# Designed miniproteins, single chains, continued (5): the designs that were tried, part 41

Each design is a single chain, and the fold is of that chain. pLDDT is the mean over its residues in the fold that is shown.

## One batch from the design tools (miniprotein)

Design m17400
Fold by ESMFold2-Fast:
Structure m17400 (fold): chain A 56 residues (1-56)
Amino acid sequence: MTPEEAYERVKAEAPGLSAEELSALGREVSRQLIAAGVPAEEADAAVVRGVLDAGQ
């Protein structure tokens, strides 16, 4: 998984999720990015950006 794929996934799936579900999605996606060799800071940034852009 790339940061851009993670961003698009979070942006698509975030609308309509509860805070708990959104937190679980963010943790899962961030973990997959880190496992793929993406730095934790970059992984977290992609997830946060996806959530923020989903709210627009």
Scores: mean pLDDT 82

Design m17401
Fold by ESMFold2-Fast:
Structure m17401 (fold): chain A 113 residues (1-113)
Amino acid sequence: SAREEAILERVKLLIGRARQLLISGEVPQSDLVPSEEQQEAAVRAFVDTLAAAEGLSEETREKLLELLREEAANLRRMGISLLSFFRALLRVAREEGDEAFVAAAEAALAVLE
């Protein structure tokens, strides 16, 4: 749907902004590298929480899961901790006043912290 496509584009935008906070040093990078199991669990917690909050279809939930898995892989290649990333994403979500994204980022952090 057009609404679900807009949510996917918003996810991409907020991910980009979170990366910029880490690059600028506004959010400190952590030396803590979560296990692959913890990283997958955090990604699933984020996607499941956002999908439930926004009433997303199974198809859009699967697209979100693949998007976040790809981002997690890219962050690993860049030497960026997924913990630091979700902390940056939570800050961006709070600044935007996006309650669904705040809940999703908090759910991911609960797995990693």
Scores: mean pLDDT 85

Design m17402
Fold by ESMFold2-Fast:
Structure m17402 (fold): chain A 58 residues (1-58)
Amino acid sequence: SEKEELNKKLLELQEEMAGIKFESIEEFLNNPEALEKLAEYIKKHPEEVKKKIEEIEK
C-alpha cells in the first residue's frame, strides 16, 4: 500500500514537472517527450525538485 501511494505521488510530481498527464507510471516512462521535459525541469530547477520530493516523503 505504501509503495502504491508513493508511486502515485511520484507520478503526480512527474506529471506536474513535465506538464503531461498519464494513467500510470509505466505509461509515463514509455513517453520520451515527458521524460525529456522532466529531465530539463530537473536540470533548470534542482532546488524546486528537492522541495517537491521532500513534500512527498513527509
Scores: mean pLDDT 71

Design m17403
Fold by ESMFold2-Fast:
Structure m17403 (fold): chain A 83 residues (1-83)
Amino acid sequence: ARERVRRHLERAREALARGDLETAIRHVHEAVLALLDLYPDDVARGIGVALRAIGEIIEGELQGKVEEGIRRALEVLEEALAE
């Protein structure tokens, strides 16, 4: 389960390093879906993490800094995976 989240986070970082923002966002989305499977007994916590990650991307887009938003989203998901 955790391995699926980790693989999508790695692919998102690789896409981000290439400047492929659309592919990076797609892998963040896949990581979020995989991460929700890690919170079967605490759906509110899982949704909270997902909304924080997605919120970073939306905020980045609104500020004209999508790349920075994606980086912050990856940080949120990696912190959740580490606990």
Scores: mean pLDDT 79

Design m17404
Fold by ESMFold2-Fast:
Structure m17404 (fold): chain A 70 residues (1-70)
Amino acid sequence: SVDDVLAEADATIARLEPHYPEIAAELRKTVDEVRAAIEATTDPFQRLLWINVLRGAVAAAEAIARKAEA
């Protein structure tokens, strides 16, 4: 669900903050912008597109966090 992806994004931001605070801030900004876009969008296809954009960003951020945590 959208809420699950947003929760995963929040967790990833928290993991990035101690290592890359500027990247964490940029991801937070992106999440807030995507959240606003989803709320404003009535088209289910456009919503799915935004959700997939967010999933991709979170996956990339998670890979960075994992490497920083090693």
Scores: mean pLDDT 82

Design m17405
Fold by ESMFold2-Fast:
Structure m17405 (fold): chain A 60 residues (1-60)
Amino acid sequence: SDAEHRRAIVGAGRIAVLLLGPDASEERAVALARQILALQGLSASDEELREGIREGRRTL
């Protein structure tokens, strides 16, 4: 579902930020989040991943 896909994107963004640290560039976080999603057999656009990273940071 769209909601499940959105949760996966935000989750990947949170993991990427946690692994790289809060000062990591958005580009590095997007690249790592894309890899984390790929491990689940999922993909997302750069725009979706940037939004997921921003939402992920809100919960840190």
Scores: mean pLDDT 83

Design m17406
Fold by ESMFold2-Fast:
Structure m17406 (fold): chain A 95 residues (1-95)
Amino acid sequence: MKEDEEVVEAFREAARAIAEKVGREDIEEIVETFEKDVRDFLENIAALKEVTVEHARLAVETLLAALEKVGASPELIEKVRRAGRAIIERVRRAE
């Protein structure tokens, strides 16, 4: 789905921004690992019965707080907020 691609892209950009600001040498490895984790999560949401809307919301809020601390652009922060809302809604609909 197009929405899944937008979510993955938003979180990939977020991971890169944080890794670059922290001065990590393994930026590409961190970004690739995080992208894979997000894709795996999206593909398995219906099977992840231990993940609540509250857990998803807290994870998104934590990522947004990290982006603000590293001085990410307002555009990236809003992109991640939209992606986070999409994930939270999918978790809410997956019984």
Scores: mean pLDDT 75

Design m17407
Fold by ESMFold2-Fast:
Structure m17407 (fold): chain A 71 residues (1-71)
Amino acid sequence: DLAEAARERARGLAEGLAAHPELIPVAVEALRAAGHPEMAAAMEEAGRLAAEGRVEEAAEVLAEAMLAELA
């Protein structure tokens, strides 16, 4: 299931962003440089949510962006 795989990966990423908030701006810039501006925006928003302790919501934002990239 593609949606389930995306949610699993997004959960891991959101936990990583919460553990290492210093990596958020680096990840955002890397995604923009790679030509993924929509994913970069999702990463920035997820990073903001993770910084607020809203890790589950950060995971949802990332999962939705991953699924949109595949559509």
Scores: mean pLDDT 81

Design m17408
Fold by ESMFold2-Fast:
Structure m17408 (fold): chain A 94 residues (1-94)
Amino acid sequence: MEAELLALSREGGEAIRAGDAERAAELARELARAEAERRGWPEEDVELLAEGAGLAARAAVADRLGRLEEAEALARRVEELARRLAERGVLELG
């Protein structure tokens, strides 16, 4: 039951290590959609989570390449999306 999610996670990690921001973001979005859909989230919330996951993957690639200002800017965008999901009651920020 977790084989597909583990495969997407593994490929995402490989894309980050390779510095492939586009592939890393694509795989992160697919993983986030699959997980949110499995949890029964509304379509709008699934898409917000997928957008955030893609930005987080791009931030990880930027950090790995030493592009710290780009990584910080992307991380702030992820925080904005997490706040929007929390306001919709589908994500609890602790």
Scores: mean pLDDT 79

Design m17409
Fold by ESMFold2-Fast:
Structure m17409 (fold): chain A 67 residues (1-67)
Amino acid sequence: MREELIRLLREDPAAGLRAMRERGVSDAELEAILREVGVSDEELAAARALPDRAEREGALVDRIAAL
């Protein structure tokens, strides 16, 4: 499961985030997976500061796509 989510995030970040949401992945597991694909702690903190979930997901998609 985790390896499949990491692969999907690298190929299609939006689809990967949707898959994690659909599977009910915890916030801690989500952050761990995002760190494995290359999102930094600073980038995760910046995303957490955004009040809207859609804005947070958009920021994460943009960051992963830039990797």
Scores: mean pLDDT 77

Design m17410
Fold by ESMFold2-Fast:
Parts: structure tokens; sequence; C-alpha cells
Structure m17410 (fold): chain A 74 residues (1-74)
């Protein structure tokens, strides 16, 4: 079903998001903030293109996690 395909894609993106956040721990605050902004822009673009809400939300959650990491490093 479309819902199962969306869940699978969301899960794959969560895995990539986890990797992105872990890799970001070695980055500068500026680099992390830039990455978060790019993911926010990507999520907005994806929503406008009609990507599923589940997929878009995972990208937004990754951006929020990066924003939190940047705050912790300041």
Amino acid sequence: SKEAEEEKKAEELRKEGDKTVEEAKSMSVEQIEEAAEQLRKLAEWMEKQGFSEKVVQVIRETAERLEELAREKK
C-alpha cells in the first residue's frame, strides 16, 4: 500500500537523519546551522512538490535535531 511505502521511506530517512546528526557532532556550529537551514528549505520544497507528510516531517525533525545540537555547542 502507499502508506507502507511512505513508512518505509520515512524509516530510511530517519536512519539517514541519525547519521547526519552523529556526523554533525564533529562540525562547527556555523556548519550545523547551515545544514539545518538547508534541510528546512528541502522540507518546504518537498511539501510543495506533493511529497508525503510523513517523509516531509522526518526531514523537519532532522533539521530540528541539528538546530538543537548547534544550540548545545554554543
Scores: mean pLDDT 84

Design m17411
Fold by ESMFold2-Fast:
Structure m17411 (fold): chain A 81 residues (1-81)
Amino acid sequence: LEKKIEEAAEKSRQDALAAGYTPEQAEAWGEIARYSVLYEEAVKKGDLEKAREYIQKEADAAARTLPAVIDRTLARSEAEK
């Protein structure tokens, strides 16, 4: 399980970097992938409490990527003026 989680997180981080996200944003994308795998495993075990916790953490990580993307876009736009 740990290897599967880390492989999913690493792939997500690399995909984000390839798409032009910052290393910090890529780490947040890795967290999204990690919690997604944990959610699937919790569902398979019938642990609905853990499944809800993991999907909430995934949503929290996703929300953290949005402000950073907005800030980066605004900084680039202002620097070009």
Scores: mean pLDDT 72

Design m17412
Fold by ESMFold2-Fast:
Structure m17412 (fold): chain A 81 residues (1-81)
Amino acid sequence: SEEGLKALEEIANAKSLEELMEKAARASERFPDDLGTQIGAGVALLAAGAAKAAGLSDEEALELGRKAAREALEALKEGKL
């Protein structure tokens, strides 16, 4: 959906780890039937969470989460998800 794509764009442009995690969780909650948005938000949370679990900084976790969301957004726009 267009709204789901916008939600992923907001996750990809989050300015802090807290903002990224909040926006990704909200997108997952608000678009339960949008598989592309669920995948995009999910991989962003997984990437950020895994980075923190591995002992990386909040800035590094943010960048990994943003990258995951951006790659998912790009794949969705290309019709690959």
Scores: mean pLDDT 85

Design m17413
Fold by ESMFold2-Fast:
Structure m17413 (fold): chain A 81 residues (1-81)
Amino acid sequence: MNEVIDEAIALLSRWADESDFDLEVALTLHIIGLTIAKKYNDGEGAVRLLERAIETLRKFGAPDEVIADLEAALQRLKEAV
């Protein structure tokens, strides 16, 4: 679980660094939430936060390959919970 959360955080952080201000703020809030979920071993919270992060990226028009990488991480996280 924690390893998959770390992978999701790394993917979101990479995209936040390459994003405009509004998207960077939104992604950073999801990264903070995932970090807190990891600290408290809240796998269900981590799943919900990653689902919301993917929704945010879709809304902002992120490339399909980035969405696919995050959806793969989400599937592994669901299997680890």
Scores: mean pLDDT 78

Design m17414
Fold by ESMFold2-Fast:
Structure m17414 (fold): chain A 88 residues (1-88)
Amino acid sequence: MEKYLEEAEKLIKRLEEELGEEAGAAARALLEYQLGRKPEELIAELREKGLEKAAALLEAHVYPGENPEAMRRAEEVARELEAELAKK
């Protein structure tokens, strides 16, 4: 768990540096959701910080079908993270 979390944090930081703050925030929120954090709290925090794209990506991941555009973006972020892991 700890080693996985450290590797994920490094990947999130790289994603933030390459694609910007919203991409890093979205990846971090998805990680916290997978670790058992409530999605409603994560979505609210992202919106409070003005990270609307990251909030939409998490919402689409948790509630698929309510926002098809956000779901498409969430899939793109996941593919980008997988591609970065493959390059390493």
Scores: mean pLDDT 70

Design m17415
Fold by ESMFold2-Fast:
Structure m17415 (fold): chain A 89 residues (1-89)
Amino acid sequence: MSEKDVEEVLKIFGELVPEGEELARENLRTALAAGVDPTRAVIGSIISASAMAGKDPKEVLLKVAELGRQNPSVSQSMVDALEEAAKSL
């Protein structure tokens, strides 16, 4: 997965949940430093930041996946991972 894919998903999240963007970026850096897969790291960061911002993480993940599907910089594998994570919540 490309760095651009992760950054674009995080940008989409920041547009939906502006108050959660910096926390998501911080959590992503921490997860990546711990050796977590970039796709899992960004999804986990969105879940945590959404919950802390008082949003439903499942609804946020589904909306990020919907917007990501329409964005050529976001891979199909990332969209699939976002939707699968939402199903597990």
Scores: mean pLDDT 83

Design m17416
Fold by ESMFold2-Fast:
Parts: sequence; structure tokens; C-alpha cells
Structure m17416 (fold): chain A 70 residues (1-70)
Amino acid sequence: APRADELNVAGLTEEQLLEIVKAVNDGLKAGDPEGVREKVREILLKAGYPEEEAQANADAIARVVADVNA
């Protein structure tokens, strides 16, 4: 059966990309990088990313949010 990584180079739908953008914007406004990490991880897992890759990408995005808010 086809997987997201085989069907799309990004592995994300437009809706999933918009959910990530919303989570980042909400986290920046709230000063909550931990909330961004959790939300982005959930979105990536739903998109078919492996747990380790979802966690690593969510952690990287949350660090950027924390750095912008510092």
C-alpha cells in the first residue's frame, strides 16, 4: 500500500501544513514552545511520519519558536 513518503515528497496535505502554521503562530503569541512541540508532533504522526522523525521535527520547530520568543 502507498505511504505518505511514497506519494508526496513533503508527506503533508495543505490542511496539515496550515495546522502546523497555526500551531506555530499560536505558540509564538502565547510564548509556549512546549505546546508547539506537542501539536506539531501530533500533526506529523497523523501525516504518517515515523515517531522518531515526528519528535525530532517537532523539537526543532519548538526550539525555533523558543529562540524567537527569547
Scores: mean pLDDT 73

Design m17417
Fold by ESMFold2-Fast:
Structure m17417 (fold): chain A 81 residues (1-81)
Amino acid sequence: MDEEVLRTVEENAQAAVDDASKAAEQFLAAQEAVDRGEKETPLSDETREQIGQILRDAGEKLGNETLKASLAAMYAAQLAA
């Protein structure tokens, strides 16, 4: 489940980090709303957790919260509207 989406995210996030930066705030706000139970997510819980792990690892290595946000925003864009 969602394996193709996750693979696409990994590939595109590395190339398109800068482009995703504009949407980073929107995605973070949406994630916080989901965590508060205000919004539903189309992603499986397993996929969301795996993406979170990838972002945490990248952030810790780079020490860059903006990069983590950009990667998350890129994933949101991959959901196709």
Scores: mean pLDDT 56

Design m17418
Fold by ESMFold2-Fast:
Structure m17418 (fold): chain A 65 residues (1-65)
Amino acid sequence: SAADVEALAALIQERTGASREEAERIARLLLAGKGDHAAALLQNRLGASAEVAEEIVREGLRLAA
């Protein structure tokens, strides 16, 4: 839902400093079940640690369920 995208995007912005646009793109990947792709973007493009990426992916998959 739009509310789930917004909640995930806010979390991604808080944890990584990403722009709203980048955070929303990653949030949509997570809600589409593309956790591995989202984790790669969090780490490689946004410089998130593996631990931070794992926490964000876990929350995204929880919201997708």
Scores: mean pLDDT 85

Design m17419
Fold by ESMFold2-Fast:
Formats: structure tokens, sequence, C-alpha cells
Structure m17419 (fold): chain A 70 residues (1-70)
């Protein structure tokens, strides 16, 4: 099962990638919400995913560096 920490990491990667691809925050939030619904995420996991998405959109360079480091 996806932990809140893992959900946050997934959100960061999605947000960072979307910023790099020029995808809007609105479209990204829709994707994250759909993913949360599809996976049956808890309120804590959903919140972490969305917070990660916002962070990735605001800090794409940092997220890319972390992602490349694995």
Amino acid sequence: MLSPEEAFRIGKRIGGAMKAEGISEEDGRKVAEALADDKGLSPEQRKALLEGLKYGLENPEEVLAEWQAE
C-alpha cells in the first residue's frame, strides 16, 4: 500500500515533470486526483500526493535532481 511519504514523492515527480512539459497546474491536479481515486488512497495519502505535486511545480530543478539520483 502506498504510504503518505511515497505519495508525496510521486506527487513531486508528477509536478516537476509537468512543469518541464508545460502542463498546467489545473490539469496536473486533475491527474493526481484521478490517480488518488483509482488507487483508493486515504485522505492522508491524497493530501501528500497533492502537496508533492505543488512542491514539484514550484521546485522543478530540485525535483529533477532528486529523481536523477534515484
Scores: mean pLDDT 75

Design m17420
Fold by ESMFold2-Fast:
Structure m17420 (fold): chain A 77 residues (1-77)
Amino acid sequence: PTVIAGVVTEASAEGARIRAESHDLRVGDRVRVSWKGPDGGQSAEGVVTEVDDEGFTVRFDAPVDLRVGDLVFVSRA
């Protein structure tokens, strides 16, 4: 399983834009995003809604506490 490292560039409770150098994700792919929160490691599942040359956008199944600048690890769910 491929793990993609990225940085959050835009964040809301419902979604995040992630900058990543190289990935094979496509719109409609289901992913798990993992990061370090204030209280420890956290993860959330979502769907890729947009892909471009610099990264991708994820819409989460449930609200998340992601912030701009957070380092994330993304894998296919």
Scores: mean pLDDT 81

Design m17421
Fold by ESMFold2-Fast:
Structure m17421 (fold): chain A 63 residues (1-63)
Amino acid sequence: SAVEALAEARAEAAVLELEKEVELTPEQREAIFERLREHLLENPDTSLEELIELGRRVYEELA
């Protein structure tokens, strides 16, 4: 669906921004992407800055 496609695209954009700051393993990248995607399906108005911050928090939990 369009909603799912937009959530995936926005989650990917946030992960790409996070990867400029930290080195992610493939497993960490996948976990962060899925958490951000799920968050966007429930909160579609979340900004890119908020998604990047959420991604950093998830990364810290996975490290």
Scores: mean pLDDT 85

Design m17422
Fold by ESMFold2-Fast:
Formats: C-alpha cells, structure tokens, sequence
Structure m17422 (fold): chain A 55 residues (1-55)
C-alpha cells in the first residue's frame, strides 16, 4: 500500500489536500473511483481511501 494513501486517510474530512505528492495521490484515487477530481477529502473520497486500505 502506498504511504501517501495512509497519510490521506488520516487527514480530517473536508481537508483541501496540498503538496504535490499527496495532491497527485488524492487525484489518482478520485479518478480511479469515478469521483470529481478536486483534491478535497469529501465523504466519497474518504470512503474510497478506506476501500483501498481495507484488504
């Protein structure tokens, strides 16, 4: 599992993700799950991260 995904999962709901590595990781997750690619940790994005981190 990518360390950036673990970092993103630990950030609070509603966080606007900054920094090139974390922003690229969140955009990739949002794109993979067909979500709006906005770099914000909304409920759908947090759920997608949880799906990737759980087996």
Amino acid sequence: MDPALLELSQLPLGTVVTGPALRNAVRLVQSHFGLTVDGILDVATKNALQQLLQQ
Scores: mean pLDDT 78

Design m17423
Fold by ESMFold2-Fast:
Parts: C-alpha cells; sequence; structure tokens
Structure m17423 (fold): chain A 83 residues (1-83)
C-alpha cells in the first residue's frame, strides 16, 4: 500500500515536471483514494492542497509549466512524508 502510494506520487511528479498537468491530477486522484483508504489524512490533505494550487494557478492564468513546477514541489513534500 505505502509502496503503491509512493509509485503513484512518483509518476505524478514526473508528469508535473513534464507539464502534463491533467495526467498529474489523474494520478493524484488515484493516490488520494489510496491514502484515504489507508487513513493517511496528512497525505490526503497534501494532495488536496496540490489540487487547490492547480485550480488557483489556472484561474489566475499561470502557464502549465509554472503550475507544474509548483505541483512538483508539493509532490516532493508529500513523498517525503511517506519515507
Amino acid sequence: QRAELRELLRQALEAARAGRIDEALELLNQAERLAEQAGDLETVLELAMGHLQVAVGRAVGESEEEIGRRLAAQLERALGLLE
């Protein structure tokens, strides 16, 4: 479970770094469901913050590259919580 969650977050991080934001969000949705099933509320909150940052970035007209950089930083923090 923890290894599967880490792998999903690593894939989301790779997608975010490549500017593939919609792919990263889909992987975040999968990771959030897994974290919620595990009762890992701290990880759920970090992933919810990632979704919020993407929504705000798009609303204020940030580029997908800028959004990807911020999301990548957030995913790196979430991965750190699982180590």
Scores: mean pLDDT 81

Design m17424
Fold by ESMFold2-Fast:
Structure m17424 (fold): chain A 99 residues (1-99)
Amino acid sequence: IPSEEAAEENRRVLEEMLEELPKLAEELVEKAPEMSDRERALRITQLRFRRLALRTEADLVAEALRAQGREEEAEELLRRAEEAAKYVDEAIRKVESLL
């Protein structure tokens, strides 16, 4: 079990990712028609890596919360992470339709 301090730091990072990633996806969809093929490809790649990081961080935070008996919070964070990931996937799909 990570220390409580480390678990809280990981949770803070996850909350930042949950807030930032949908905004980045929205920005990509909005700006994609004005981007070059190279810029769209780079932005899609960056979002895919951030999506993977989000999933990894969500799993780590959920495991720490479950170890503390905070099952409902763990389930809620995993649900939010899944929703954010789906939102990113849909944004990437829309941008790829322009290629």
Scores: mean pLDDT 82

Design m17425
Fold by ESMFold2-Fast:
Structure m17425 (fold): chain A 69 residues (1-69)
Amino acid sequence: GPVYSPEEILAGVREALRGSPLEAAALTAVREVLRKHGPLTPEELLAAIREESHNEAVVAAVERALRTL
């Protein structure tokens, strides 16, 4: 799949989750994964979030946000 820059992924997640109670938690999780691993495909990012985040609601929110890219 396409590789997005960290800024493009963060902008897409922020836009998709704007006004959601999960926005801050999802953005924090995405930033931490991108900081550790660098640029990732949406599939690789979701796999890393699933491994590193134990909050299922945050994982589900990130998955929905990445579908909007």
Scores: mean pLDDT 79

Design m17426
Fold by ESMFold2-Fast:
Structure m17426 (fold): chain A 90 residues (1-90)
Amino acid sequence: MQGLGIVIGGPLSKEELEEIIERANKADEVIIVSNDLETAQEIKERSKARTITVVPGTTTEDGIEAARKLGFEVVGSARLGNATLLRVKR
Protein backbone atom coordinates (compact mmCIF):
# COMPACT_ATOMS: atom_id res chain seq x y z
CA MET A 1 0.00 0.00 0.00
CA GLN A 2 1.47 3.37 -1.08
CA GLY A 3 1.02 6.19 1.43
CA LEU A 4 2.00 9.85 1.62
CA GLY A 5 2.55 12.01 4.69
CA ILE A 6 2.22 15.76 4.09
CA VAL A 7 3.68 18.00 6.81
CA ILE A 8 2.77 21.69 6.44
CA GLY A 9 5.29 23.80 8.37
CA GLY A 10 4.22 27.16 6.93
CA PRO A 11 2.45 28.95 4.06
CA LEU A 12 2.40 27.27 0.64
CA SER A 13 2.37 28.94 -2.78
CA LYS A 14 -0.40 27.97 -5.22
CA GLU A 15 2.20 26.04 -7.27
CA GLU A 16 3.40 24.11 -4.18
CA LEU A 17 -0.22 23.32 -3.18
CA GLU A 18 -1.01 21.99 -6.70
CA GLU A 19 2.13 19.79 -6.64
CA ILE A 20 1.13 18.39 -3.23
CA ILE A 21 -2.40 17.59 -4.48
CA GLU A 22 -0.97 15.86 -7.60
CA ARG A 23 1.25 13.67 -5.37
CA ALA A 24 -1.63 12.98 -2.94
CA ASN A 25 -3.74 11.76 -5.91
CA LYS A 26 -1.12 9.05 -6.59
CA ALA A 27 -1.33 7.68 -3.00
CA ASP A 28 -3.80 5.15 -1.53
CA GLU A 29 -3.61 6.76 1.94
CA VAL A 30 -2.69 10.33 2.94
CA ILE A 31 -1.74 11.74 6.34
CA ILE A 32 -1.99 15.55 6.54
CA VAL A 33 -0.02 17.03 9.45
CA SER A 34 -0.92 20.70 9.87
CA ASN A 35 -2.10 23.38 12.28
CA ASP A 36 -3.39 25.25 9.17
CA LEU A 37 -6.90 23.77 9.00
CA GLU A 38 -7.85 25.71 5.83
CA THR A 39 -4.91 24.32 3.82
CA ALA A 40 -5.42 20.80 5.27
CA GLN A 41 -9.12 20.89 4.32
CA GLU A 42 -8.32 22.01 0.73
CA ILE A 43 -5.86 19.12 0.27
CA LYS A 44 -8.39 16.68 1.79
CA GLU A 45 -11.26 17.87 -0.45
CA ARG A 46 -9.16 17.82 -3.65
CA SER A 47 -7.37 14.50 -2.98
CA LYS A 48 -8.60 11.22 -4.51
CA ALA A 49 -6.85 9.10 -1.84
CA ARG A 50 -9.07 6.37 -0.32
CA THR A 51 -8.13 7.25 3.28
CA ILE A 52 -7.17 10.71 4.47
CA THR A 53 -6.19 11.39 8.10
CA VAL A 54 -5.64 14.93 9.43
CA VAL A 55 -3.58 15.45 12.59
CA PRO A 56 -2.13 18.58 14.24
CA GLY A 57 1.58 19.34 13.84
CA THR A 58 4.14 21.49 12.02
CA THR A 59 7.43 19.54 12.05
CA THR A 60 8.86 16.56 10.17
CA GLU A 61 9.14 14.83 13.59
CA ASP A 62 5.37 15.33 14.13
CA GLY A 63 4.79 13.70 10.73
CA ILE A 64 7.04 10.71 11.48
CA GLU A 65 5.27 10.20 14.85
CA ALA A 66 1.81 10.39 13.21
CA ALA A 67 2.83 7.88 10.51
CA ARG A 68 4.23 5.42 13.09
CA LYS A 69 1.10 5.74 15.27
CA LEU A 70 -0.99 4.81 12.20
CA GLY A 71 1.20 1.70 11.58
CA PHE A 72 3.34 3.09 8.76
CA GLU A 73 7.09 2.95 8.18
CA VAL A 74 8.69 6.13 6.80
CA VAL A 75 10.87 5.14 3.80
CA GLY A 76 11.75 8.56 2.42
CA SER A 77 11.32 12.31 2.78
CA ALA A 78 11.48 15.33 0.47
CA ARG A 79 11.04 19.07 1.05
CA LEU A 80 8.67 21.17 -1.04
CA GLY A 81 8.87 24.78 0.18
CA ASN A 82 7.41 24.91 3.69
CA ALA A 83 6.06 21.34 3.32
CA THR A 84 7.78 18.00 3.98
CA LEU A 85 6.55 14.99 2.02
CA LEU A 86 7.00 11.59 3.66
CA ARG A 87 6.86 8.35 1.68
CA VAL A 88 5.23 5.77 3.94
CA LYS A 89 4.33 2.08 3.69
CA ARG A 90 2.70 -0.68 5.76
Scores: mean pLDDT 86

Design m17427
Fold by ESMFold2-Fast:
Structure m17427 (fold): chain A 87 residues (1-87)
Amino acid sequence: NIEEGRRAAEEGRRVAEETLKKAKEGKASIEEAIGGALVGVGGMVQASLLLKKAGMSDEEAWKKGEELGREGIEAGMEAVRVAAENH
């Protein structure tokens, strides 16, 4: 169902945001930051696939998955940048 897609994206965002916080505090390695970013991307992909399963077209599902996953992807990218600058 559509709500399962939202939950998947939200979980990915939560992990990416926690990773960003650790990176800003100097507590995340580059590898940890990459891991958090990949979980954020995974949440977007899982959301898109769940929305497709719920009856959305491929185009609609990926567009909505991108909308739901945007904050997680942005947090993950920022975490990688911050961790890389600390190293």
Scores: mean pLDDT 83

Design m17428
Fold by ESMFold2-Fast:
Structure m17428 (fold): chain A 65 residues (1-65)
Amino acid sequence: MDAELEQQIALAKQWIEEGKKLGNRGLIGSGYAQLGILYAKQGKYLEAVKYFQLAAENGVFGYKL
């Protein structure tokens, strides 16, 4: 795996962790969506679908103040 993809995955994981600390589901969902996009670009569609589902559950599903 090249260094660029590894860095992007690490950043997405960092966003998820920061979102959890802040209690911000939108930020958590953004991190999962980023992972979904990265896996889709790699042709790993099963992994991409999984992460997009997690993003929806954190960004769209269970959205509350």
Scores: mean pLDDT 74

Design m17429
Fold by ESMFold2-Fast:
Structure m17429 (fold): chain A 55 residues (1-55)
Amino acid sequence: MARAEELARQGQERLLQGDYAAARALFDRAKELDPAAYEAGLRRLSQILQQQLLS
């Protein structure tokens, strides 16, 4: 489904809000629908999270 990218983005938003459980669930759903979109989402998340935690 075309929603895998949207789910990955929602997961990133949840992580930024500190809701790690919800973020994990959203990423799991995105991975099931489209692994490529999930991987792209994780790469963006890693970059954002490092910037937020280290600044």
Scores: mean pLDDT 71

Design m17430
Fold by ESMFold2-Fast:
Structure m17430 (fold): chain A 100 residues (1-100)
Amino acid sequence: SKIEKIREIIKKTLKEIEEVLKDYPEVKPEVLEIVKKTFERILKAVEEKASLEEIADIWHEGIYEVEELMDKNKVPEEVKEKVIEILKKAGEEIAKIVLE
């Protein structure tokens, strides 16, 4: 199912973020919480057959919250860019599944 494919992307994405942030214990749990909540909102939107625009808005809001949290905690730019790239790739993979 589309939902099961999305759940696998979520699991992979969370593990990749956890690995990137393993040396940043002060921000890792809060970043993972934002990402998990964003993915839960996306799964609900997909199940409710929301538009791709609504799903994209949820995703952009989540990415913004992650960036703001990492900036507030002075996470190095290179680390922040890695997290955002992981999230961007996950969003693109989810969009592809939704458009199937």
Scores: mean pLDDT 87

Design m17431
Fold by ESMFold2-Fast:
Structure m17431 (fold): chain A 86 residues (1-86)
Amino acid sequence: SLEERIDRLAEAAGVDPETREAIRKAYQALKEGKIDEARKIILEIVDKNNTPSREAAKKAIDLLAKHMREKGPTEEDILLAVEIAL
């Protein structure tokens, strides 16, 4: 399932329980079509991780959020958003 794929990604990335819960909240928001709420949560995760690719990840999530607002989120869009957050 999509939930199992997300769980495996988070486990492989070694994220803490707080980040794990934030990912679950973002996933639920995307399933409910709450794109801007999910984007906010994902950007907070990206900022917390403070990676060299942070700015690229922010641009990627902004483009993905625009796509999801116009066409609705698919399972692959949701998975990509989680991968960007990790």
Scores: mean pLDDT 81

Design m17432
Fold by ESMFold2-Fast:
Structure m17432 (fold): chain A 80 residues (1-80)
Amino acid sequence: SIEEIKKEFEKRLEEILEELVKKSKDPEKVRERYEYYKEIAFELIEKAAKAGLSEEEIRKGAEDLVKKIENELKEHVEKL
């Protein structure tokens, strides 16, 4: 289900977030950036489902988004 894809997506990113927060000079800014990307990603997942993409296609897209957001968060932490 789309809800299961969202839960797995959130779980994966929260694991990454907790490691980055521990290493960050500004944990609050890292959490704010995560929440921003999470909202956008959830909207993209819902939009893909509405457009008629298969659950397999949406799951793959979500996995790609996790990697992209991880890289963005890592770069954000380095610049803090």
Scores: mean pLDDT 83

Design m17433
Fold by ESMFold2-Fast:
Structure m17433 (fold): chain A 65 residues (1-65)
Amino acid sequence: MDLEDEAAEALQNGDAKKAAELLVKIGEIDRERGIYLAELAKYVGEVTGDEAAKKAGEEALKALG
């Protein structure tokens, strides 16, 4: 199951809510991987100005933390 591809598509479409939900699902399967990807999405969003990526990462980290 490649939830990472679905999360990437959601981020590309600006769907922060769906991306956050998918990142949380990744974290439920592999907590370390989910947290890493959520932190990466937040970081990339902050650096590139992608508000959807930043918000998705923040919401996923809140749910997983």
Scores: mean pLDDT 83

Design m17434
Fold by ESMFold2-Fast:
Structure m17434 (fold): chain A 81 residues (1-81)
Amino acid sequence: SSYKKELEEEIKRLEERIKRLREEYEKSTNPEIQEQLARLIERYERMLERLRKGERISPDEVAEAVALEIRIIGLLIDEEL
């Protein structure tokens, strides 16, 4: 079904996002940033698990996770400066 294809694409995109965050975790030398990355990765992995079970993630839950990611990116930019 079209819904199944959309779900498979959403799962793939989230898996790729988690992979990138894990790469940033491995590269980070700042323990505070590593802790924040670990929490974000865990949150996205929980969302991924729910998607694999056929659950939909609410727009609010996605927005909260994205807001945390934006905050972490800000910390990473500040670390490079």
Scores: mean pLDDT 81

Design m17435
Fold by ESMFold2-Fast:
Structure m17435 (fold): chain A 60 residues (1-60)
Amino acid sequence: MLSDEELLEDIIKKLRDVMKKNNVPQDVADELISLITKQLNTLIKNKNWDGVRLIEQQIK
């Protein structure tokens, strides 16, 4: 498995790419990424891997 840091960065990169592909405005994309990053950090710290997987699957 990827480290917590690597997993977080990979998910954020994929999310950024999806938002860019769907023409989401940069300010909106930055706000959404900030909120999702906070939630992912909380899930990772709590070892809630099921929650992390659900978010990752929604991006795919």
Scores: mean pLDDT 74

Design m17436
Fold by ESMFold2-Fast:
Structure m17436 (fold): chain A 71 residues (1-71)
Amino acid sequence: MFETITLVLSADPKQAEKNADEAIKKIEEAGKKYNIDEKTVQRYINAVQYYRDHHVKNNLGESTIVINLKY
């Protein structure tokens, strides 16, 4: 089964960072709720951090990433 988490990478860097931090918190909460392997949870967190940093560094326009966390 899957838990779906939506990450909106805003054109505003501060908002993009806040949205990414909230997505990470939701991933951690889903990991605990569904007893997902810690390495799998960390991979999703690392992916969100990578997309956030890339988005902010390159001053990209708004984009949406849909994360399907398998449990």
Scores: mean pLDDT 84

